Designed miniproteins, single chains, continued (2). Designs and how they scored, part 13

Each design is a single chain, and the fold is of that chain. pLDDT is the mean over its residues in the fold that is shown.

## One batch from the design tools (miniprotein)

Design m4422
Fold by ESMFold2-Fast:
Structure m4422 (fold): chain A 80 residues (1-80)
Amino acid sequence: AKYRVKPDAGLTAEEAYLLELLAPGEAISAEKLDIFNGTFGTALTAEQAVAVVKAVQQRFGLAVDGIAGAATFEAVADQV
């Protein structure tokens, strides 16, 4: 299913875009990292992208596992 970050979630543009590229519980693929890096002019590794997910989880009081699962998406996004 496709998700869209909630307008009131308080995420940065980078955090919102990364989460909208992922499916719940999906590992960050090289193709999705390339799309993100091309959009923001960055060179994120998979480990650095996982750190972004962990930062969002920490701010929302979620389990900090670096996996954008159902709990992470329920906190910050709606299914569309």
Scores: mean pLDDT 76

Design m4423
Fold by ESMFold2-Fast:
Structure m4423 (fold): chain A 71 residues (1-71)
Amino acid sequence: SALVEEAEKAIRAGDTKRAIELMLEAYERGDLETLREIRRIAEELGDKGTVGAADALLSGDELLIRIVRAE
């Protein structure tokens, strides 16, 4: 998807904030497959910040989700 492609570019550029914004867009759309794919790419490329944010969104923890949305 376009979100996955943009997120991979952001991760490769070291732009963790942009990658998280794209994950939040997938989350708000209810597109958990796209969110999981972005997490997989982030893990492969060593972007621990994006992986952590994805895990927070996938956890269903309201506090963790609110923290990710505030970044």
Scores: mean pLDDT 85

Design m4424
Fold by ESMFold2-Fast:
Structure m4424 (fold): chain A 80 residues (1-80)
Amino acid sequence: SDSLRERVMRLALEREGGIPGLLSLDEAAEVISEVTGVSREDALRTLRELGAPDYLSFQQVADVAEALLRGDLEAARKAI
């Protein structure tokens, strides 16, 4: 089975839109939704509450997803 980070990287590459190496907030929410099992709407709300910018790197998305799976909102905020 793939690690969490490997799964995030693969999903991010599949969803990468107009800017190489970056995901829009909506694209990041889709990746986090698939990895964490929460709805895309809940993932998007969480990203906005954490103060996420309009674009996140693949590494930032992986770090946020990992922190959210641990229930560590402070680590998720620091990843942004």
Scores: mean pLDDT 83

Design m4425
Fold by ESMFold2-Fast:
Structure m4425 (fold): chain A 96 residues (1-96)
Amino acid sequence: SAAVEETKKLNEEAMKVLREGAERAAKLLLDDPSAVDEANEVYKEAMKKAMELAQRAIEVGSKVDEKAAREAAMEALREGHEYAGRLVAEAVERAA
């Protein structure tokens, strides 16, 4: 259905936003190890946007299957956040 397709697209965009945000944050830390606050702000902005996309995915997907929509959105955010957190943590360790 159109709702299922839109939900998948929104979850994919949420993961992409987290990934790109993490890559920008990591690059800031690699370029300037003192830019921890700036890198954290970039990642927080990405997280906020990703959560808005995931919430929209839940709203759309709930028209078909609320439980499946929530589980898919949570999994997309978890996967994106774990990737992002690891990438930023590794950049911080390399900068130390």
Scores: mean pLDDT 83

Design m4426
Fold by ESMFold2-Fast:
Structure m4426 (fold): chain A 94 residues (1-94)
Amino acid sequence: GHMRELLEEASRLARELGLEEAAEHLRRAARAETAEEVAEHLRKASEALRRAGLEEVAELLRKAAEAAERGDWSEAIRYLEEAVKLLREKLKEK
C-alpha cells in the first residue's frame, strides 16, 4: 500500500545518506503487521535521525508514529510524505 511504499522509500533515502540505523527501523516499519509495530519502529527511526542531527525529519517521523497509534493513517501518510520530501532534499545537498 501507499504507506509501505513511503516507508520503503524513506528507508532507501536514509541509507543513501549513510543513516543505517534509521534506514533499518524504517524498513522494519514497512514490514510491520500492526499499528503498534509501525509506531514503535517510526519512534526508533526518529531517535536515530535526531542523534544524526536531522531534527525536522525526526519530528515528522515522531508525528507519523503518534498518528499511526491513533489509527489516523491519513495523517501518518501526510507526515511520511513530508519526511520523504525532506530526505530527498538532503540527498541533493551532497
Scores: mean pLDDT 88

Design m4427
Fold by ESMFold2-Fast:
Structure m4427 (fold): chain A 90 residues (1-90)
Amino acid sequence: AAGTLAQYAGTLARQGQTERAVLVAKEALSLSKSSGNQKDALDNIIAALETVLSQDPNNAEAYGLLGEAYELQGDLDRASELREKAKVLE
């Protein structure tokens, strides 16, 4: 389920549906935290959110979710930078 939602978020992001892509990515991220097998879902969530940010570079929620996804992958430095960016844009 998390992987399917992550792929759907990517499709929405590529279609320019940034608001819907963020909502679906948020749901995928929530499900990936509960499942224990996260790598493929997290990779797709990151790709979707980076696509959103390429179109909407001031989207605070997308930066926050991207930071959370990187933290779950163990990239704490990038997660910290992205969370700080999210706070500045609030």
Scores: mean pLDDT 81

Design m4428
Fold by ESMFold2-Fast:
Structure m4428 (fold): chain A 94 residues (1-94)
Amino acid sequence: SMEEELLKKAEDLLVEIYLLIRDHAPEERIREKAEELLKVLSGLSVEDQEKFVEALENMLKVLEEDPSVSEEGIELAREILERAKELLKKQKEE
């Protein structure tokens, strides 16, 4: 149940981050949710972290294809993805 709760929380945070970026929310708000997502991801298995890295890559592609999304929003999405990749890399090297 704790693992299921963390997975659901990560999924909910990913959706929330997508909506915040799409809706031109303040950078600080997006960063707060990104920090919460990364903390949740650090508690997941390597396999589940890989799934979320793929989900973040897919989110970035969708955002890049949307002309209504700001350049700032795209850069924040890239930053979140790179931080998730670094977290995964560190977990795999341990």
Scores: mean pLDDT 86

Design m4429
Fold by ESMFold2-Fast:
Structure m4429 (fold): chain A 71 residues (1-71)
Amino acid sequence: SELAEVEQLLGKMHLYATQAAAQSGKEDEIYKILEETSARVLEAVRQGRYDEAKALVEEALKRFEEVVEES
């Protein structure tokens, strides 16, 4: 289901955030992105906007990579 797909992506986002925080040393920046994105994903899911929820996770994953590359 679409909800199960979003839940899998959220799990991936949490794993990648932990890895990016360790690699970059920028824990505050990474976890701020994680918290802000998690809140937005929850609101999108509440509204039934699963495509938006998935896009928000993919955007966060890209931002984690950018933080690591800039470190």
Scores: mean pLDDT 87

Design m4430
Fold by ESMFold2-Fast:
Structure m4430 (fold): chain A 97 residues (1-97)
Amino acid sequence: MEEERERFFYAELMGALTGNLEDVKEAYKDIEKGREKLLEYFRKMRENRKARGVKTPLDEKTPEEVLEDARKFFDELYKQNPEAYQKRLEELKKILE
C-alpha cells in the first residue's frame, strides 16, 4: 500500500537517524509529523556542519531533496526484493507495539 510504504519509510529512516523509539512510533502514526521532523533533522545537521566549517555534497541539496533521494533509494532497494520489504515491515510493526 502506498501510504503504508510511506509510513514505513519515514519510521525506518527516523530509526536509522535518531535510534529513538518514540520518534519511530510518531513517524509511523503521523506521516506529516514524521516528514516535518526528518526535514528539521536534515536542517539541524546541515547547520551543525556549517558551524564546523564542513561542507559535503549533501549541502548542495535542500533538505527536501535529501529526503526525496533517500525515499528513491529506499523504494529501489525494496522493489528489488519485495519479500525483504514485507519481512522488515513486520519486524518494524513488532517494534511499534
Scores: mean pLDDT 76

Design m4431
Fold by ESMFold2-Fast:
Structure m4431 (fold): chain A 106 residues (1-106)
Amino acid sequence: MEETLKKVREIADEFLERLRKALESGATLEQLREIVRDFALKVAKIIDDANLTDEQRGRALRLIGEFVQEVLRVLEDPSLTPEEQLARVREIAEKFLKGLEEILKE
């Protein structure tokens, strides 16, 4: 369980670095969506490879879905600067990791 969370944190760090570079380079919304989808797929694979109960797996997959929706809402908001988008996505990622940790402790 601790190793599962560590793997997800490592993928989250890679995701945030990739997103930062994309935002700084003026990436298209389609490219930003691809980065978010890649992260979600990598996390889902880690969850599938973990020996979780059906309840834990269901909660984890729902949490991944909520993460994707919240992040895409931020990235699709034309009123936010790239710096503000990155800051909000970092907050969403930290919330996601804390929620996942609570699921994995059960």
Scores: mean pLDDT 86

Design m4432
Fold by ESMFold2-Fast:
Structure m4432 (fold): chain A 81 residues (1-81)
Amino acid sequence: SKVDELLAVLKKLAEEMKKQIEKIKDKEQARRSLQQMRTFLLALARHEAKELGLSEEETEELVREIDAYLQELEKELEAKM
């Protein structure tokens, strides 16, 4: 589905951004970058859903799934800090 394809793209982008954040030596800067990543990717998910003409239900599913994924990435990264 379009939701699954977009979700896969957003997850791949999140993993690449996470790799860059892991290179940040300052823990406070890394935490700020992580919060910026989450804000950016959630906004991007809503924007791309609208541009692709996804339904309200599909948009809500996409945002819910990417937010859950990002929460798990945040937990993993915080545990390594």
Scores: mean pLDDT 85

Design m4433
Fold by ESMFold2-Fast:
Structure m4433 (fold): chain A 64 residues (1-64)
Amino acid sequence: SAAIMEAIYNSGLPEKVKEAAALAAVYISQGMSLDEAVEKAAEELGLNEEQKEQVKALLRSLGL
């Protein structure tokens, strides 16, 4: 949703983490689980484990 994307970009997290969270949110909207969506976004954007956990924490805080 637009509200989720707005919350991601207003989070104050590093740009790479925000981009991965936005991409993962799209994958979740397509039917992927949180873990699957985050892994796929992390692979595409080259995230490390700390950045992956930041993405998961952000998306969970948004109810995903």
Scores: mean pLDDT 85

Design m4434
Fold by ESMFold2-Fast:
Structure m4434 (fold): chain A 71 residues (1-71)
Amino acid sequence: SLEELIAEYNAKWQQLAALLQQLPDDVRQAVMQQLQDQAAAIYAAAKSDQELVEQLLKLTEQFIAQVQALL
């Protein structure tokens, strides 16, 4: 359901936020810029709330893996 997707997205976002805080300032800023750019593209392209949250969840999971690889 959409409610379950939102709950998963919020949990993954909090995990990503904690990981981002562990990065050096310059690396964190670069990663945050990439995340914002990709999120903006998703917001522009998504056709429904469910599609939006599903794509943001996938993006967040990809960035969790990326940031963990940098730590």
Scores: mean pLDDT 89

Design m4435
Fold by ESMFold2-Fast:
Structure m4435 (fold): chain A 80 residues (1-80)
Amino acid sequence: MDPEAAVRLARELLEQGKSLEEVAEELERTFGLPRSVARSVAGLLRNGASEEEAVEVLRRALEGGDPHRLALEVYLRRVS
C-alpha cells in the first residue's frame, strides 16, 4: 500500500466537501485501511495537518502504532 496515495485521495475527497466518515469509508474500500486508521488520517487533514504529517501518522499506525494517539501527538505539536 502507498501511504502517500492514500493521503492524497483523502485530501482530494475533503476538498470535494466529503465528510470525515465518507473519506474514511473510501480509504477503507480503496486501500483496505482499518476504519480507525482511515478516520484518524482524514481527521488530521480536516484539522489542517500537512500531507507529510498525515503520511507519518499512517506509516506509524500500519507498524502497529495507536492511530488515535499518533493523531493527538500531531495536534499537540501544532498548538505548542
Scores: mean pLDDT 76

Design m4436
Fold by ESMFold2-Fast:
Structure m4436 (fold): chain A 75 residues (1-75)
Amino acid sequence: DAVIAEAQKRVAELAAELAAAARTHLGLSDAQVQAGLDTAKGAVDVIASLSPEQAREAAAQLEADARAGIAAAEA
């Protein structure tokens, strides 16, 4: 389903953005960043099991949470 694929892509993009922010602002090691990315991959797989509407809502919430997390890391 195209909607679920778009939601999965958006979550993967947000995970990459959070990983970059964590490396830059939190001083996390490459291993810690990779562990976070592996966790995000699990979340992308979970989204594949959702309905298209649930996948869109989940992606929108994750975007809002990711933006708040990046802002907090920069502070």
Scores: mean pLDDT 70

Design m4437
Fold by ESMFold2-Fast:
Structure m4437 (fold): chain A 66 residues (1-66)
Amino acid sequence: NAQEAADFALKMGLKAKNKEEAATAVLISGIIFGVPLSLTNRAVEAALSGKDVKEAAQKGAEALRQ
């Protein structure tokens, strides 16, 4: 379910108002789709490293696929 988590994270993250909300979408997606906590935490860090909402959603979603 890594791909489903990534797709949901991207969809919800792109609708976020700020990077923190996009990172929260990545976190929730990881939890809902059963991604390991260590990988989900890494994906949240990847999202927060983005310069804006779009980059945060893209980086976080990509990290969830791994």
Scores: mean pLDDT 85

Design m4438
Fold by ESMFold2-Fast:
Structure m4438 (fold): chain A 95 residues (1-95)
Amino acid sequence: SPLLAAMDRLVAAMEASTDPQALYAQALGLIDLAEIALDRHPDDAELARRVLEALRRVKAILDARRDQLDPAEYERLRARIDEVMARAEAAIAAA
């Protein structure tokens, strides 16, 4: 999937990033791609599992680097990630 490949590249870029502003922008881009993937393929449990895995990795990166991010921006990213993860988990359960 081109969307899954793009998400995998963004996770790798975030893991390699030393710039907090780049990290924030990359996290937003990945969340947007995850939402698009779930919206376009609502019945694809395997895609939903791959989305969930990518979001768990992003969550871990943001948690490890929380002191480098604006607290309000961090909390907004975490809320969006948790919401999209819940959507992915629901899609997996519905299959």
Scores: mean pLDDT 86

Design m4439
Fold by ESMFold2-Fast:
Structure m4439 (fold): chain A 98 residues (1-98)
Amino acid sequence: MSQEVINKYENEIKENPENWEAYYRLGLYYLREGEYEKAIDYFEKALEIMEKNKEKVDPLKIAEVYYNLGLAYRELGKYEKAEEYYKKAEEILKELGL
């Protein structure tokens, strides 16, 4: 992915610091690039914003972020942390009857 895409989401964050989707998109970018610690930082920031506004955020999107945090931790060899985040994603899906 190009520097132009990174700049787009960074500018979106500067204009709206509560834009969890921009943080999530940057997390996905760094996850694809193999920069797992950066991906985790962006996913954690997205979750912070989403949890603050959880009544207005699609729970499926929160589950997606937890799942991708699990993937990033697994790639770092932190399997216990990965399992914790997968379980959090599964708990949300179960609450939704999935």
Scores: mean pLDDT 85

Design m4440
Fold by ESMFold2-Fast:
Structure m4440 (fold): chain A 68 residues (1-68)
Amino acid sequence: SFEQQVLQRYLTTDPEDVAKAAEKSGVVKPEDAKLAQEAMAELARMYLEGRPLAELEELARRVEEEIK
């Protein structure tokens, strides 16, 4: 499914590669892009482990607060 493909992509993508792409594009800070990728990978792992949606929402909120 689309969801499984998106989750698998986050789990297999190297955060350093995302940071390098962000640096080349100049659209977002490399550190912010790396943090977002690491957070998405963790959210994907939690989702696949069957953790409650509330826990995923809490992690997403904390990451959003850290990203200016």
Scores: mean pLDDT 75

Design m4441
Fold by ESMFold2-Fast:
Structure m4441 (fold): chain A 55 residues (1-55)
Amino acid sequence: GAKDAGEAAGRAAAEGRLEEAGRIVEESGWPPVDRAAAQGSTGAGAAATLGAAGS
């Protein structure tokens, strides 16, 4: 549900994986407030994601 998606998106964002967080929010159909913020991040998330996972 929305709470599970919220936790997953929040964790991804905390880890710096903005693309993943944006996708989770978009697919979950999150509230407009968070959706607007994630929408901005999703557009540039590809570059951020490429650098986020590297350990």
Scores: mean pLDDT 60

Design m4442
Fold by ESMFold2-Fast:
Order: C-alpha cells, then sequence, then structure tokens
Structure m4442 (fold): chain A 92 residues (1-92)
C-alpha cells in the first residue's frame, strides 16, 4: 500500500541525510582534534544538533524521544571527551 511505500522512502531519505550530517560531524571533530580549535568543536556539536532535529521532524513523537535521548547521551560523552582533550593540551 502507498502509506508503507511512503514510509520506506522517508526512512531511506532520512538515513541518507543522517549519513551526510554524520560525515560533516566527523570532519569537524577531526579538525578540532588536530587544531585544538573550540570553533571546530562547536561546529561539530551544531551538526549533531541538526541530526537530532532531523530525527525529531521525521519520526513519531514517541520514537523521536527515544532517539533524541540516545543522541543526547552521545553528545554529552563527546563534550566530556573534548573537555579532557582541551585540558590535557593546556597542561602540556
Amino acid sequence: KKAEEERRQKMIELNRKLRELFDKYVEYLKKAIETGSKEDFEKALKTFDEMIKLVKENLSPEVAKKNIENLTKMRDEIVKYFEELFKKREEA
């Protein structure tokens, strides 16, 4: 039925967009690690926030909440990692 086909197409498109955002996020993280740039780190977090927004817009509220929780935990871990990295560079 059309509804099932539309859902599949949306999931494929969502996955493709999430991959593009994830690649952009990884690129900013790589630059932040190499340069010690807080700006690149902030760009990585902003890209991650865009991924969360995309999930929220394309999934039902109940499913979106679960995915947002998982992404938020990952984001918090990334923030802690960079706090340690920046602190380590200042001590070196």
Scores: mean pLDDT 77

Design m4443
Fold by ESMFold2-Fast:
Structure m4443 (fold): chain A 100 residues (1-100)
Amino acid sequence: SMKEKLKKAVEELQKIFLETLERIDQASTPEEKVAAVREGLEKIREIVEKIKPYLSPETQEEVDRLLKEAEKAIENGDVDKALEYMRKILELIQEEYDKL
């Protein structure tokens, strides 16, 4: 069902986010932290692409915007800002699940 697919996506996104935070905490250099958040964002993008048909058009547009903003933050080496956008993506998908 759509609800089961969104639930699994929320769980996977939460796991990716926590693993990304752990990798950043273990990183010794700014470059390693940027690499960790980049890999986390790519994993988030893969999950988002799989569930995109189950999201409202408004949520799809906002998630796409946040993915682009996160990529821009990574290009600028802004790990904290990239994490903020990633967290907002998780929150939006959680909200879609909670509405079901």
Scores: mean pLDDT 89

Design m4444
Fold by ESMFold2-Fast:
Structure m4444 (fold): chain A 74 residues (1-74)
Amino acid sequence: SIEEKLAKLEALLEEFLALLSTKYSPEVVAAARKHVKALLEKLRQLAAEDPEKATEVLDKLIARVEEDIALLRA
């Protein structure tokens, strides 16, 4: 479901921010956290307005964040 995809993305983004904090300055992490909050707000709005489009965007973002996490762990 879309709610499960949103929850998965939120968990992945929390992991991404935790990994960033081990490699980058607090200023970089703060900027990334602000961007993540804005992204999640936009996705929640999209889910309400166009759930089919939101599903497509969520699937793409989940895949990209998983790749980014893998790169940060390298």
Scores: mean pLDDT 86

Design m4445
Fold by ESMFold2-Fast:
Structure m4445 (fold): chain A 101 residues (1-101)
Amino acid sequence: MKTAEELIAEAEAALEAGDREAARAKALEAFEKAKELAKAGKAKEAAEALERVAELLERLGEDDRVVAEAYALAGIAYEATGDKEKAEELFEKARELSLKA
């Protein structure tokens, strides 16, 4: 079973190679794995993975609602780690994307 970090690396590599379809599929799979990390209480790992997934999905032009969800979940995970400034930044990104949808 691939980790969120492995899937993120594969998505980044696919995007650099110009394979946007493979990059999108891997980024969405990484998003599901990052949500599993959050549910397991692995707040720091979930926060880092969710932020990278949100950035990848945004670069891929994924639906603003999905990108907003990823940034919001990253914010919640950073808040759980005690990084309130990072959480606020990510919540603001999620809010801006939600207003565009």
Scores: mean pLDDT 86

Design m4446
Fold by ESMFold2-Fast:
Structure m4446 (fold): chain A 66 residues (1-66)
Amino acid sequence: VSQEEILAVLRAVPSLTEEEARTVVKIVRENADKSISEIAKIIKDTLGLSEEQALRAAKTAREALK
């Protein structure tokens, strides 16, 4: 997990802590074979984010990983 990936997630969802953003990046990396909707659900369930925030975080982290 790179600092740049963490920062990209924080820019998309500024209400997250750095540790929460790191968790988002890890979830996206571990679930790279899943749909964005499935990843967003895992993020929502893990961090207590809204559906919109979780989906935005998932999309941003996936783009940062490419």
Scores: mean pLDDT 80

Design m4447
Fold by ESMFold2-Fast:
Structure m4447 (fold): chain A 56 residues (1-56)
Amino acid sequence: PLAVPEPVPVTIEYYDEDGTLRRETVLMTQAELSRWVAEREPEWLARGWYRPRPPE
């Protein structure tokens, strides 16, 4: 489509490389954000940093 994907401010929580839980707002498309997180998940799991987030 001709429309450029608009970045959306999304607040995410994730483990940094130091294993510190971080919370920040990123400005990116939801699809890109989901993909980025999915790619990082296996690395976080291997390091034992990732944990399941309970639903509201």
Scores: mean pLDDT 64

Design m4448
Fold by ESMFold2-Fast:
Structure m4448 (fold): chain A 98 residues (1-98)
Amino acid sequence: MSLETRLEAELTMLVMGLASDERLEALGERAVEEGLPEEVVRELLAEAKKAARERKVREARELLEKGYSLAEIARELGFPSAAALRRLLEEAGIRAPA
């Protein structure tokens, strides 16, 4: 299977919400090391990050409905802080608890 086909498969998994930000970074580094142009990798990562962000918003909303705190949700979904998660939810039009 070609490198491009493998990246497309991994990006499909990311669009389905199955990959973390760490997997995105590792995939990008590997793709550049395997000879893909940095610009192509950057565009693919940007699309994948958008899809992953949309999935995280959906999961965060479900966890909030179950009574989890922003700090717990941030840890579970791989956000660097509760503040980062709150900002993402606000950008998506979801009111985060104070």
Scores: mean pLDDT 69

Design m4449
Fold by ESMFold2-Fast:
Structure m4449 (fold): chain A 67 residues (1-67)
Amino acid sequence: MSRATRSLRVLAGGIADAANAETDEEIKAVRDKMVKELLSLGEDEETAQRNADAAVRLGLHIRELDK
């Protein structure tokens, strides 16, 4: 599996986890977990943080739409 495919799986999982998060602490934990996993795949710190933040925002938006 390529790094791009692994990164996409991390982000997809993070979006789902963020959509199911109930508290600010859970949202932070999801974001921090995504950053850690993206860094382990060789992404730059800035890129990992930006992608994790985007995934969290998308997950939270989905959560709001499902209410």
Scores: mean pLDDT 81

Design m4450
Fold by ESMFold2-Fast:
Structure m4450 (fold): chain A 79 residues (1-79)
Amino acid sequence: LEEKFERILRLLEERNPDGIASLDEILEAIAEAEVSLEVEALLASAMLRKIAEHGIETQQATLEQIREALEEVLRELKE
């Protein structure tokens, strides 16, 4: 699971060298990681929260916010 989350971040880092990813790019990277539907839903929810914090009108999040969301979800799944 940790390796799949690391893959999501790596894909987004490779596609977004400027450090900002769009909602569509984020959701695509999550889908490509082939996690369970439950984990995919948790990740999508966490990412949407980060996009709202960044600015809902932008439909974007920083790679820093994305890393935070991945770490938050992974922590929840370990509890």
Scores: mean pLDDT 80

Design m4451
Fold by ESMFold2-Fast:
Structure m4451 (fold): chain A 67 residues (1-67)
Amino acid sequence: SEAIKKAEEAHRELTRLIQSGKATPEQAQRLVDEIGRYAAEAGYDGEAVRRELSALADKALAKNKAA
């Protein structure tokens, strides 16, 4: 339960940071790793979560650079 709550908090922070246009690759990767870790603690596939969110964050950061 606490692990799920922390994963949700980190996911909201990642979304906010990307939407602000101020995310660095290092900040995004830190949050992705944090979400994956808490997902694993909650019994989900943390590696799959980290891999998918990392790909999405990379695409969002590329769009921010293009703007």
Scores: mean pLDDT 81

Design m4452
Fold by ESMFold2-Fast:
Structure m4452 (fold): chain A 73 residues (1-73)
Amino acid sequence: SEKELEKIAKEIAEETGISEEQALKAVKAAITSGVENLTPAGLARTLKISEEQARKLLELLREREEEIEKAAE
């Protein structure tokens, strides 16, 4: 559900220091493209965040992959 994705995005935003909107875009990108197809450089470019933030973000997306997939159903 959208609300579950927003909750995941909020928690990721708190851990990474990016906005909830940026985190939600990243969560949706993980659903659309697959987490394995995301790169720190690609996320940094798309979201206009630092590469360090993008690396932390990608790590959290990988850790929460199953939860994100379930929320997307």
Scores: mean pLDDT 84

Design m4453
Fold by ESMFold2-Fast:
Structure m4453 (fold): chain A 98 residues (1-98)
Amino acid sequence: SAEEARALAERALELAKEALKLAEEAEKALEEGKKEEAKKLAIEAGMTAGVAALAAAVALLVARKEGDEEGIRLAEEALEIAAEADKKAQEVLDKVNK
């Protein structure tokens, strides 16, 4: 339903924002020389971003089918934030292994 898709899009956005926060915390830990903490945070950020992206993709499909413009907007925002979080997490993991 449109209501269920909207709720899923909102939850995906919350998860995407959590993933971005974890990725930013990983960047900070790396800057502070805390490589083990940075690696752990980056892994958590990547996993959370993956879950957020999957939820957002499902929400987007349903929102498009039902013509829910706000649901489309929220799901697209969640996908963009999740992609940014995943990119930051990958950059941290690449630097930790150097």
Scores: mean pLDDT 90

Design m4454
Fold by ESMFold2-Fast:
Structure m4454 (fold): chain A 85 residues (1-85)
Amino acid sequence: SLLEKVEEAEKLLDSPDPETQIRAVQEAARIAKESTDPEILEKVAKIFVKALKSKDPEVQRAAQQALLETDNPKIKELVLKELEK
């Protein structure tokens, strides 16, 4: 299911390997294009926020690119709300 795939992406993002973290962000972006489920979109938004706050500039850049390519207004709204906290 898409829920299982997004939960797998959340786990990959906890990896200390930047390449694995970038893969997690890319998978989350792919899932976002396939789903309108609020629970899935909230998990995608959290993945993007965590990656945007990464100390690794390549991970940060991957998250920015994913957010732009996803072009989902709900995800953009959720990301902005999380960044304001």
Scores: mean pLDDT 84

Design m4455
Fold by ESMFold2-Fast:
Structure m4455 (fold): chain A 58 residues (1-58)
Amino acid sequence: MEDEAALYVEIARHELETLRREGVSDEELRRVAERFLASAPPLAQAEIRRVAEEILAE
């Protein structure tokens, strides 16, 4: 995907998934997710929020 919002979501998802696999705490994952949300376009924010919730549930 070449869209900036889609690329932002992909980067955020990949980093959060990697951190979760490495056993990073839920608190640290939330911190990283909030950092991505603060820098994301509005359309990407909803998807990043959903991805973060999915990863935190796993």
Scores: mean pLDDT 77

Design m4456
Fold by ESMFold2-Fast:
Structure m4456 (fold): chain A 97 residues (1-97)
Amino acid sequence: MKTLAQRALEEALKLVEKKYGKKIKFDLPERFESVEDVVRALAKALGIELEVEIRDGQAPRVFDDGRVVLPKDALKDLNSYLQFLQVAYELAKRALE
């Protein structure tokens, strides 16, 4: 069974794999409580450490210094899904570039 978080992450990884010509193996954790859990799992899979901040009312975002800002409910709707997809892509880009 695929959650919204799993779908967003699979699509982000697919885009990164297409760009860099290599497959990234990543399994979503059993806990899908928040986008933070998914972002942390992705960072672990890519071998990077990141600073994650939970901010109410903020869209998911990756900063130039590698910090990630997430709302607790980032995956509730399509816009949150697309924003998370972008965050996952940016994290993978930083790990592979």
Scores: mean pLDDT 64

